# Designed miniproteins, single chains, continued (2): the designs that were tried, part 62

Each design is a single chain, and the fold is of that chain. pLDDT is the mean over its residues in the fold that is shown.

## One batch from the design tools (miniprotein)

Design m6135
Fold by ESMFold2-Fast:
Structure m6135 (fold): chain A 92 residues (1-92)
Amino acid sequence: SSEEERKKIAEEALKRVEEILEKKLEQGLMTPIAAKEIKEFVEKTLEELLKAGVSPSKLKEAAERMLEIVEDVSKSLSEIKEELEKILEEVK
């Protein structure tokens, strides 16, 4: 699988995260500061996975897990960051 395929997966994941965060902001379920921190942490996690050279299938699995975590309205910012860190350690 090509590097381009992995980059495309990461770009699509980030776009979907941005859409989720925008909806949460519009609904008053999240602060602008928290949304920015989550986005930056997701970007960093995706960059590290791309650097590690994980397969496209593993990157897709990681991306779907990240999306599920970010969508979860019950999770605090700290819990979201902890779960994203676990994904990085498990997939890398």
Scores: mean pLDDT 82

Design m6136
Fold by ESMFold2-Fast:
Structure m6136 (fold): chain A 88 residues (1-88)
Amino acid sequence: SVEEAVELIRKTKAEIDKVTSKEQLLNVLDRAIEELKKLPESDFVKDAIGTLKEIKEMIENGEVSLEAAKRLLKSALDTLLQRIEREL
């Protein structure tokens, strides 16, 4: 459900705060993407998966530092949460 996706995004955002390495960050993102894919498809779930994949690709390509990636992810996830909260 959308509520499960929102909870997963909040959990992922909290886990990102605790990450101290690029490898840990990529593992958090991979788990979040996998868990989101198990949920019923919705525009919110699809957008969340797309956002996480895009930022993961930037991290893997070395385009962003760990701290920049963490800030970018938190900002993007906050934007997704604000959007869905307006639509509920």
Scores: mean pLDDT 83

Design m6137
Fold by ESMFold2-Fast:
Order: sequence, then structure tokens, then C-alpha cells
Structure m6137 (fold): chain A 72 residues (1-72)
Amino acid sequence: SMAERQRRIGAAVRALRDARGLSQRELAERAGLSPATVSAIERGEAPATSSLVGPIARALGVSVADIVAAAE
């Protein structure tokens, strides 16, 4: 389901962020998003749209495809 996909993408973002030693605030600053938005994405509470995931991928130094693959 889309909700399961959102949760898996959120978990992938969290894992990639944690591996880089970044806080949610630091990732948000790099991605040009609010910390609340990053938190919602990592919890799977926000839609994993390209407009949200794209900036996060760039901030993490990966592609959107890398995040999607990590979420599988």
C-alpha cells in the first residue's frame, strides 16, 4: 500500500541521515525544509512526493532512486 511505501521511505531517510551523523534539524536545514516536515517524512506521516524526497536526497548526497531502493 502507499502507506507502507511511505513508512519504508521514511525509515530509509532516517537510516541514511543517521549513518551521516545528521540530526533531523541539520537534514532539514540542508534540504530547505522544516524539522517538522523531516520528522513527518521519517515517521511515514507525510506523502513521499518527489517535491519532498528530492531535496532530502540532494541533502544526503544520494539520488531519489537510491532512497526508493533502500526502502525496498
Scores: mean pLDDT 84

Design m6138
Fold by ESMFold2-Fast:
Structure m6138 (fold): chain A 72 residues (1-72)
Amino acid sequence: SAREALEKAEKYLKAGDYEKALKYAEEALKQKSTLSKREVARALGVKAQALYGLGKDEEARKYFEQAQALLA
């Protein structure tokens, strides 16, 4: 499920496994209609942090801004 993917994404992010964190965050976002607004923002935040950890600063910034806009 999307929620299970989000939980895995957060777990891998905390472990520093940015590639797996990104994979599971993207799986959660594919089913974003089944997630709450706050859960979508969490998934976008994990994706942004994982991209930043992988040196993709420009893309990371884009997803940080999307997460912020969603919660504004």
Scores: mean pLDDT 88

Design m6139
Fold by ESMFold2-Fast:
Structure m6139 (fold): chain A 86 residues (1-86)
Amino acid sequence: SLRPYFVKLGLTEEEAKLIEDILSGKKPITDESREVIRKLYEIDPEAVEFLIRILEAKVDFPPSNMSKEEIELIKKNLEELRKLFP
């Protein structure tokens, strides 16, 4: 789990859970998650680059335990993140 990493950076447990759900294709990026991602960028821009790299890796090499729906949501979340940080 990446949750302890995000909490150490300064996110709350709830915010870190939201990032984890985005990275696992369980939740789409919404206005609430955009605020959390912006907060993460203000703390450490490299942490946002790390999110993008994780999503790229999952698109290129989908984990065997992920559903097709979760993979499609990962692709959409990656596109949304790239729009926020060109």
Scores: mean pLDDT 86

Design m6140
Fold by ESMFold2-Fast:
Structure m6140 (fold): chain A 75 residues (1-75)
Amino acid sequence: SLIEEAAALAERYEAIVERALELGRDSSLNPSLEEREELRRALDPSLSPLEGVARARARAAEYRALLEAALAQAA
């Protein structure tokens, strides 16, 4: 359903942004090379890390707005 798809995509991009910001905020966190590579791929490796986070944040906001619109229509 549109609601389920929008929710899943919003949550996915929100999780990517949160994890990237967590690793950026706390230099004592020492992510594995594997985790760093997974985040790099998820954030679009053609972009800088800051641009990748900004793009993922924008996608999260877009899917969150779609979810809110779908919920309003379902009510």
Scores: mean pLDDT 74

Design m6141
Fold by ESMFold2-Fast:
Structure m6141 (fold): chain A 67 residues (1-67)
Amino acid sequence: MKEKKELEEKIRELLRKLGYSDEEIDAILKKLSSKEKLEILVDTLLAVEGKLDKKTQDEVRKRAEEI
């Protein structure tokens, strides 16, 4: 339970850095109910944290919304 909350908090922090609103982040987290999906999202966000170009941000956003 706490581990899942830590993943959610990490996702919130990374998505805010990428320009997502808290409302958009909440919608993404509601779709990602499983730990495995949250881990995939964290790995994706960490991979792009150093690359904040618009195309990379759009890809991360689409991936997060589709999962």
Scores: mean pLDDT 66

Design m6142
Fold by ESMFold2-Fast:
Structure m6142 (fold): chain A 88 residues (1-88)
Amino acid sequence: SFDLDAVLTPNPELQALLRKMGATKESYTLSDILTLFGALATELKLVDYEKHVVDLSNTPLGKVLKVKELNMLDVQGILELLLTSSTV
């Protein structure tokens, strides 16, 4: 199980994307960064609501996370990618 209150420091590339949304903190809880990830994916228009996927192919966010696609229903997989792109 993931601790949603765990404090993470995003890597510099992820932090630069979050700053474009006005998120200027050095560290976030896992819950906060998950919320910011959802907001960023929505702002970049990456969400396919019919297939429940986030299309990251050829996007700045996909380059940072090093994945082409995320399943919106795979919350554990999304949390693992955010943890891999951050230090605890």
Scores: mean pLDDT 77

Design m6143
Fold by ESMFold2-Fast:
Structure m6143 (fold): chain A 105 residues (1-105)
Amino acid sequence: SIEAMREGVKKLEEAGADPKVIEAIREIIEMVENGASPREIIEEMYKKGWITEEAYQALLAVLEGKYEEAEKYVEKFLKANPDDEDLKLIVQAVGVAIAIIKERE
């Protein structure tokens, strides 16, 4: 839920997460509340440099139902960013936002 995302970001901030991660997740929450589409959220995260090209392509492929293509980009993303916890947290938050929007459809 959106309330769970708000609680999650507050806990991450209290735990000393990178301010850029906190900013990205708060932007995702605001976009969901303002009625943004999953595509608009993904495009904004990429435009701001908060997700990599591989993460961007994986998220778009999931939205289009292209799961084999998504799996290839996820493999590239994980191989390139095995220890990038900040990127993983932002991608996870986008995934949660997509699930929330899809549940409301």
Scores: mean pLDDT 80

Design m6144
Fold by ESMFold2-Fast:
Structure m6144 (fold): chain A 116 residues (1-116)
Amino acid sequence: SLEQLKAFSEFIDALEAGDVDRAIELAKKLVELSNSLQEAVDLIRAMVDAAIELGVPLETIKRILNAFLDALKEKFPEYKELVDEAKKRIDEATSYQEVRDIVLEFEAKLREKEAA
């Protein structure tokens, strides 16, 4: 949607400005604007890729992802167990690559659950 595109643009602006609190607010808003789980998953991937490319500190990326995942499990409570597992793995991650791998695995597990 146009609102989703605007929110994502504002998210990138917040990351570039180092405004972590604003980035967290916009991450939550992006989940609220998502019409489907797949749309939300596509957004988490795009957000992670953008944050890594901009050199956002790993701990900041973890904070943003935890806020996104909390909003996701509130909107789609049927996926709570998979979200909680992803959050635990994100908290234990020590590199950008580990965060990317966790997001990709989370996406794969969500698709498998929907297909079952």
Scores: mean pLDDT 86

Design m6145
Fold by ESMFold2-Fast:
Structure m6145 (fold): chain A 71 residues (1-71)
Amino acid sequence: MSPAQQVQKALSVFGHALNDGESESEAAKKAAEVLRQGGLDDVADKVLEAAEKGDGRKALQILYDALQAAK
């Protein structure tokens, strides 16, 4: 799977988790696991750190920035 496809999958997982009523921290953990499965450990760490600090918008922004960078 390409880096862009892996980030898109992580974004999808994050959004679905939030829509299902999970916390931003739980959504970020699921997204980070998807990123790690694709070898994007640095992005996964940043997403998880932002969510642990209560900044779900920052976590989402990191995912969007990673998607743009993966072109």
Scores: mean pLDDT 80

Design m6146
Fold by ESMFold2-Fast:
Structure m6146 (fold): chain A 73 residues (1-73)
Amino acid sequence: MREKVLEEVERVFRILAIATRAAELADEDPEVAVERLMEEFGLSREQARRLVEAARKAKGNFIESLRAAIEVA
């Protein structure tokens, strides 16, 4: 039970980290933001691009960024 709880906690932290980072990068050049997300989280270009587009559309709305990160992770 403890190992599965730790895996779930790690997954939640990964989702939060992805969402937070995408929101931070929303003000940067989209291509640079995509490359950063690919490097930091091992996302595909398509996944990173969708996440950046969602974060930019949300205009700093963390909940929308979090939703996009859940779909990618």
Scores: mean pLDDT 74

Design m6147
Fold by ESMFold2-Fast:
Structure m6147 (fold): chain A 110 residues (1-110)
Amino acid sequence: MEEARELYEKAKAGITSAETRVKRLSDDELEITRKYTFDSPEAAEAYKKFLELVRPELQRILREEGAEIVDYKIEVKGNTVTEKMVIRAPSFDAAMEALARALQRLQARL
């Protein structure tokens, strides 16, 4: 977590824009796409490494909240990092609640 915190601090100073999109795929699945643009490729790469390091913890927290990551992708294109997750829970609302709580809990550990 210390390494993840250092990467996050390095990357967050370089964020120039952030965009989040949520799409309902079915009654029990949602897709969240988070796109971050940075002022440098180095900040983008640091953020990618941060996401890779925190992914196991995010997945653990999501399972505790009753949801599961069924697909996960990170793409880096120049100064842009795109994170895409498909989350399954008993309902779309349950998936949305689990995601919100998991992100809050993850942020508290940084």
Scores: mean pLDDT 84

Design m6148
Fold by ESMFold2-Fast:
Structure m6148 (fold): chain A 83 residues (1-83)
Amino acid sequence: DITEEQIENEKDIDLVFEIFLERLRDAMEERGVSEEDIEELLKMVKEGAPEEELRRFLREVVGLDDESVENILKELKLIREKK
């Protein structure tokens, strides 16, 4: 699992981002999210969709609780800031 400390200290941010996307896909698949919705989420993340748009998708389409959504967005923010 990638921690916030690992994201901050990792020299290959593209590798960290790819691992994040793989973990996000796996988590969505385990929750029974459709392949179409998973692909849309990954596309939004890759294309730099705003945090509020991602929060809405994760909450309303994926059905994650607020704590899980904020943890995902916090991790993504750190990755985006380092890119």
Scores: mean pLDDT 77

Design m6149
Fold by ESMFold2-Fast:
Structure m6149 (fold): chain A 61 residues (1-61)
Amino acid sequence: SPARLSPAAFEALVEAARLIRAGRFDEARELVARYFAEHPDLSPEQRATILAEVETVAARA
């Protein structure tokens, strides 16, 4: 599924994962929310994929 994401979406996921690993969960959540607000053209499926990836990283942090 990463091959289906734009470079910008991938960069946002990497930064969110970095914040989560640092214990900065509120900042990671705000980053994802801002990304969605700045990219309203993202499909519901792409948004679900991004949220699932973030949740997976958070569960392992």
Scores: mean pLDDT 75

Design m6150
Fold by ESMFold2-Fast:
Structure m6150 (fold): chain A 73 residues (1-73)
Amino acid sequence: GSVEKAIETLKSRLPTLSPEELASYIGGLEEEDQPIVVEALLPLLDREQLEYLLSVITNPEARALLREALAAL
């Protein structure tokens, strides 16, 4: 699916997704799409979700976004 569909799917499912399920979904995306999806979700993510994502996501740009979001909490 397009990155826009991934964002819509994740926003819709976010209240029912575990941190592990969210990380697995994002990690399965194309490298270029990972930071786009992460940025779109940042306002909706809690500390537990941000910390888990940062522990498993390897994309440098996505990691930078996650670190900045955690520092702002």
Scores: mean pLDDT 85

Design m6151
Fold by ESMFold2-Fast:
Structure m6151 (fold): chain A 80 residues (1-80)
Amino acid sequence: MSPAEEAVKWTKEMLEAGVDSEKLLEELEEYISEIEFETEDPKLALEVARAVVEFLKENEDKFSEKAKERIELIEDLLEE
């Protein structure tokens, strides 16, 4: 499974389990940052961020206002 698919699957499972959406986004942000930092591969981090943002927008009703602000920050990571 690709890192993008893994991140989306993890996000979906956490939302279904009723995990705090702000904490979920914090962990996703850390995961994306780790990929960029550890691999020095911004394209991989970008791919993961795009897949996650797409999933998050489909499940917008599950997120708080603060979580939506974090989604916007993740979208900023999509710019080269």
Scores: mean pLDDT 70

Design m6152
Fold by ESMFold2-Fast:
Structure m6152 (fold): chain A 55 residues (1-55)
Amino acid sequence: MAERMRRMADAAVKQAEINPSLKPVALSLLEGMRERAEPSLHDYIDEAIARLESL
């Protein structure tokens, strides 16, 4: 589960970097993942959200 979530977060950020119109969708996905994720994954997801916000 954890590895798959990390890959999904990375993919969401990468897609938003390629197509900025996907930023709101990617942000919603990451926020949803954070709510459901184990606490150990929160830092990783928060970093992904920060990268998205900087785009």
Scores: mean pLDDT 80

Design m6153
Fold by ESMFold2-Fast:
Structure m6153 (fold): chain A 56 residues (1-56)
Amino acid sequence: GPGQKIIDLLKQGKVDEALELAKSLGLTEEQFLNALWVRSIYGDSAGIDLLNSYIS
């Protein structure tokens, strides 16, 4: 899903592209940063799930 694509861009070091994609999908910068924080603590799947919850 779109959350996986955002995280894949981050894994490639493409932070600006990941943020641009998130914003194009209707996420705020705060929601994006919250998902990065969740990912850093709880792993990729938790960050993906949170991103997808904001988009759905």
Scores: mean pLDDT 88

Design m6154
Fold by ESMFold2-Fast:
Structure m6154 (fold): chain A 72 residues (1-72)
Amino acid sequence: SMEDIEQLKKYLTSPHESVVLFAAYELGILAENEEEYEEFKKYIEENVSPEFKEKALKALDKGKEAKPNLKL
């Protein structure tokens, strides 16, 4: 839901690496299409601390890859 996405975006600004990476991964799973994925990627690039940014982008990609491909 949008409320879940807003909460995850708040977690991306956490001082704790584990919280940031969890939020990025979950956003990757929740992305419904390439446009929304690119929006989340841009949000991470603009809002995540420099020290976590590379790991957060990798976590976002892992979340996208883990998403079920419209199979049961």
Scores: mean pLDDT 82

Design m6155
Fold by ESMFold2-Fast:
Structure m6155 (fold): chain A 101 residues (1-101)
Amino acid sequence: MSDDERLRALVQAFAREVRARHPEADQALLDQMLDPSASRRELVEAAAGVIRQLAAAHPEDRALLRALLTYARALEELSSNDPESQALARALARELEARLA
């Protein structure tokens, strides 16, 4: 599987998981994550938006914050061919690390 295919699969799996467990999540961002026509950057931006929303909604849920950090790191690794998406995912991972400190 290519990095592009792995990124799309990761983002779609994350969107489905969030939709099932977090009814407070922004439905427009989840719809963007599930859109087969969305670019890699649009997928990373939508996923980052959802991660930030969940972290802000559940600031004391350390288990959730650790799971979100794992997703942010995976987004960074799968975005090595798009410097802007990689920088966005890296910044997000740093934000989550700060919340966990």
Scores: mean pLDDT 86

Design m6156
Fold by ESMFold2-Fast:
Structure m6156 (fold): chain A 77 residues (1-77)
Amino acid sequence: LLDPQAILERAKRNIELAERIIRESKDPAAIEAARDALRRTQELLQTLNTSEDGSVRQQAWQELERVGEELEEVEEE
């Protein structure tokens, strides 16, 4: 069963790891993989917008804003 809190925790972990790789790695392939992981995490966070738990939704929105700034890519409609 998918717990929204577990998804949030995984997303936070993925963001921290990807951020570290992007900042510290000098390998273009590793940086590209980290950016792909951030996009994947963004998709996971968007699924939390359907959660009925206001706290989960609020935290998901904050994490989405952070990932969006990191990627600095145009949003898809």
Scores: mean pLDDT 74

Design m6157
Fold by ESMFold2-Fast:
Structure m6157 (fold): chain A 96 residues (1-96)
Amino acid sequence: SALDEVAEVLGLSPQRITDAFDAADVDGDGTLDADELKRFLELLGLLNPKEDVDKQVEDAIKAMDFNGDGTVSRAEFYHALELFANGQTHLVSPHR
């Protein structure tokens, strides 16, 4: 449900979000480092190339309130989506 709600807000399908995560997780370990998260966001069209891309990635990690080591697990990402769907977080990015 949270994934469906976020997908609708972003104008994407839940399948597209899941596929992008899997494609960005090159090592298949279920976590994204900063470089993999950047790829994930780029695949979804959530990065603004006219702004500081590295800052956008850092802001995304911080907004999701993860472990602070620069990695995002699939479970942490889905938890962040649930918080976003409930209006407790605001991940503001240009739609494209």
Scores: mean pLDDT 67

Design m6158
Fold by ESMFold2-Fast:
Structure m6158 (fold): chain A 89 residues (1-89)
Amino acid sequence: SPIEEEAKKLIAEGKALRERALTDTSLPAEERLRLLLEGTEKIQLGEFGLELYHYYKTGEVTRTAEEFGQRYVEEVARVREEQARAAAA
């Protein structure tokens, strides 16, 4: 499922960013905070995506669940683009 794959990827990426923020003492405090916040945001989006995937998988899918699934994919894409721009600046 695209939702499950994206959600798991977000959680893994978020955990890696948080680990770096907590362990990389060479980074300035502002940069460490940025990584921590981005990591936390990715984990939260991924956990929501897994909850949504569970809802689809149980066969309790409604039109609303399908619309939320589409909005989730769009929001994740938007967040990834925003984070990529911030990292490139």
Scores: mean pLDDT 77

Design m6159
Fold by ESMFold2-Fast:
Structure m6159 (fold): chain A 90 residues (1-90)
Amino acid sequence: SDALVDRLEELARRLLETSKDPLAIRAGRLALELARKIRAGEASLLDVEITIGLLRIILGVLKIINADEEDIELLEQIIRTLDEIARELK
């Protein structure tokens, strides 16, 4: 769905604009790169699943280090949006 890809890009850009945490910024960049790849028709289901896995690891680290709640919430929304994209690709 173009709407899900648009939402992914919006959430990733918001994280990149608002976060000062290097890990959260990296998560935003990974999500934005994947969104662009999906939009170009170049992303496989495997690419989406690998990115979800990496973002879940980053989310776990951000929670352990008690990062900003806004960064955590945005990354959780990004992961949920990617889970929906992955379901549409199956």
Scores: mean pLDDT 89

Design m6160
Fold by ESMFold2-Fast:
Structure m6160 (fold): chain A 63 residues (1-63)
Amino acid sequence: MTLAEAVRNASLEELTKIPGVGRKLAETLLRNRDQIHTIGDLLKVPGVGPQLVVRLAKYFGIQ
């Protein structure tokens, strides 16, 4: 499973449990989930930087 797939399949509540992801960012990720296919697409989301991508990958158990 890719990180993009993990994010697309996560619920709002699951995303808000991730350290560094607030409710507003979680809502933004869900609104844009159909456009998130790669790590590059995640980095295009307002509020998502490289440090958060690493944290998301660790949370979902992805390298």
Scores: mean pLDDT 80

Design m6161
Fold by ESMFold2-Fast:
Structure m6161 (fold): chain A 90 residues (1-90)
Amino acid sequence: SLEEIDKIAIEMREKVIELVNKEKLTDEQIEKVRKMIEKVGEARNLARIDKEKAKELFEEVIKEAEKLKPETPEISEVFIESGKKMLELL
């Protein structure tokens, strides 16, 4: 359901912000994480009007998180797990 996607996206964002505050990230890593949060927000909004574009954006976030995983494993895992769960609901 779209309501469940919204809930997952909000919980994901809150968990990521918590981890960013606890971890010593570089400015470059913070910027990458910020862009992924923004992309999830866009995908969440698009899920109501364009499911195919929403799927594309969730898949992009998962790929970006997988690439970043060696640098920020806990943050990346949150994006990957949440992204996959939201994608399954579309």
Scores: mean pLDDT 86

Design m6162
Fold by ESMFold2-Fast:
Structure m6162 (fold): chain A 88 residues (1-88)
Amino acid sequence: AEDEAELAELEAKGRELESIPEITPELIEKNLPLVVRAQQLAGRRLIAEGVPEEQVQQQLQDALKRYEEALKKREPELKELEEKKKLE
């Protein structure tokens, strides 16, 4: 299926991003669209398997909220990395 091919490509891109030793604002910016797209494709699969669309939408919202909260917890580290980049 086309969705499976896209998921495999997103997974490969995710593995490339994992090779980056530091979490930077650029890495976050690149990773967020991949996470959103992967969740959308997973959601469509769940709907096709008979999971109610409302339940899938709630799971997507919860996953995005958890990702945003994780980023907020790491904001001090990201700010420090950005400051170091400006000093180089």
Scores: mean pLDDT 66

Design m6163
Fold by ESMFold2-Fast:
Structure m6163 (fold): chain A 87 residues (1-87)
Amino acid sequence: DEWLKQMQAAYERVREVIETKHPKEGRRVMHELLLQMAEAGYEEALTRMSNFSVTFEETLEQMEKEGKYSEKERSLIALEKGLQAAL
């Protein structure tokens, strides 16, 4: 999947920046990059990512139960937390 490959490439790129240069800057870049990618296709992206970890499903279910975030924000947060867990 094109989006999944882009997500993985972006994650690896930011991870390399964090490890070699600027921990704080790398974290910030990762956050902004994830937001941009999620805005382009968060619905399908989250569906695919949930197949990799129960953590994604648990996060989505808990946020839905809380009802504090819009569907878009819920998706963005779940995507970010999923990638942070992998880091």
Scores: mean pLDDT 51

Design m6164
Fold by ESMFold2-Fast:
Parts: structure tokens; sequence; C-alpha cells
Structure m6164 (fold): chain A 85 residues (1-85)
């Protein structure tokens, strides 16, 4: 996996965590601040149209996308449950 793709996946994962915290009304002010900062970083690092990428991230199933980004980050760390031996 390309390093820039992995960094973007980590930012998207953090962004979903912040959105979930806002939806759960947990530390809303801190979560809003983190979401805003992460949105700017995602737009800057996304290939092509960062605004369109961020919109697609927000429109998709947040739970499925969080699972997807966690899978990408876990793959980079070598923490795959598949292919033990």
Amino acid sequence: MKAEELELAKLVKEYYIALLDILKKKNVEEAKKKRKELAEKIKAKAPGDGEAFLKSVEAADKEKLLEYTERIVREEKGEEPEVLE
C-alpha cells in the first residue's frame, strides 16, 4: 500500500471517530474541533477533488467505512487475522 494512501486512511478513521462522538453527544465541542481539523487534512491529502472525497466519506455508511479504514491501518501494521501459517 502506498504511504500516502495509508496516511489518508488514518485521517479518515479519525474523522469517523470524531463524527461518531458528535452523533453520540460525547465530548461534542472537542469532537467538532477535531472533525474540522481532520476535514482540512483529508482535503489536502486526498487524490483529486478533496471536497468531493470528503463528501463521499460523509455520505457513505459510517460504520462500514470505519471498518474499512481500520482494516487498511491493520494491514499496514501486519495485524491480519488471515493467513496464520
Scores: mean pLDDT 68

Design m6165
Fold by ESMFold2-Fast:
Structure m6165 (fold): chain A 100 residues (1-100)
Amino acid sequence: MSKKIKDEFNKLLDEMIKAAETTGNALPEAKKVEDFFEKNYDKLSLEQQYGLMFQFLVTLALLKSKGLVTDEQIDELTKFHKLYQEVAEKVSELLREGKW
């Protein structure tokens, strides 16, 4: 993954966190992260896509645990839910097999 793509992703996550903390609404910034994945889909390996998506998911989970993002806001993310389910299933399989 290029430094430019990684730096862009990290900037978008930071903007999402700041929006959640300052306004209580991270949905517009979370949608920018979805747009980032769409824009860079052909430039990232599948493993890189899952790695960045997992980091995005962990960030949203942390914001939700702090009451800064709602379930309804997460559910409005169109690409997030399917990749989350796939990642969660894969992690569960690895844990069941004693691998992590």
Scores: mean pLDDT 72

Design m6166
Fold by ESMFold2-Fast:
Structure m6166 (fold): chain A 65 residues (1-65)
Amino acid sequence: SELERQAKELAARGEAAGLSPATIATIAGLARQGQVALAQRLFDLILAGTPAAREEIQAILAALA
């Protein structure tokens, strides 16, 4: 499955970047659900680490709850 391939690729990159297991599970889970663009966006925002990126992460996570 293309979604499973993308989820595993994002998980491997997250692990290499030192992301927490919970964060990796969230990103990979979104990719498996077909929300690949959102999963990639969250990964990029976490790596950016800016105040604006943190604000966008909070908004995305609130929308998913």
Scores: mean pLDDT 85

Design m6167
Fold by ESMFold2-Fast:
Structure m6167 (fold): chain A 99 residues (1-99)
Amino acid sequence: DIVERLEELLGEPVEKRFVIPESIDRTTTVTLKGPFADSVKDFLKSLGIPAKAVPTDYNDSTESSADPPGPGQVVTISYYASKEDIVFEIGRALGFEPK
């Protein structure tokens, strides 16, 4: 269960940080964006949490994704310094409302 995995990562019940919706899509894939997306994706996959990494400027459209920034380019979006930050962003992606 993804909620159980998030509680293991956080070290406390998820409901202390979030309002949990009545139904959770346990097959929902977390979409990660930014220069560390692949590393965070691999970490989440090792925990059994489905995740997909996309380019920093990815748009959910039928045309095409923009190219990711090249090596050495300054990126303004950063992902997760801690397990708590990871849990927070995953919770938001699943529709959990932060308290």
Scores: mean pLDDT 55

Design m6168
Fold by ESMFold2-Fast:
Structure m6168 (fold): chain A 88 residues (1-88)
Amino acid sequence: SAAARFAAIKERLLAALEKAGEDEALIEEVRAARSTAELEYILLTHRGMPEEIARLAAELRERYLRGEELDPARLEELERLLRRVEAE
């Protein structure tokens, strides 16, 4: 389900952020995220974000402000980015 995929994405992202020694405030914001748009907006505002996320800045911000539900295309993109981060 989309909810199960989103939960798995958040767990993997939290593990990656913890391993990287990232700010606890960022970790807490990620944990509190309820939608793909909200999660992507949080990641977009963090320094050192992948270029792929930066390219979606205007779209992600607009979707976040609208409070959109879980987007399957965004779940797929987040899973792709996580695979890349985890491979490093």
Scores: mean pLDDT 70

Design m6169
Fold by ESMFold2-Fast:
Structure m6169 (fold): chain A 85 residues (1-85)
Amino acid sequence: MPPLTVEELLHLLRNLIEAVKENRFPIAGAAIDFLYENKEKLEWTQAVLDALRDLRTAAQNSPLPKQYIDKINSLINAAEKALAS
């Protein structure tokens, strides 16, 4: 069973993008860590991939540490691989 439904994942990603834009980095980092730890169990859709790309753009335009950007890139790669199958 995935830990989040697609709707819950999209809601989390939207909140995460806002947290990054508002410089709430401890909350953003914890959410990124949760997604990264559960990446093999997440349901991937085009909407989720698009939201992850928006998250990466927000993170790259923020002082968020490179380690979290690397985790976001890993999530994007997992989504792209799943959707290509």
Scores: mean pLDDT 84

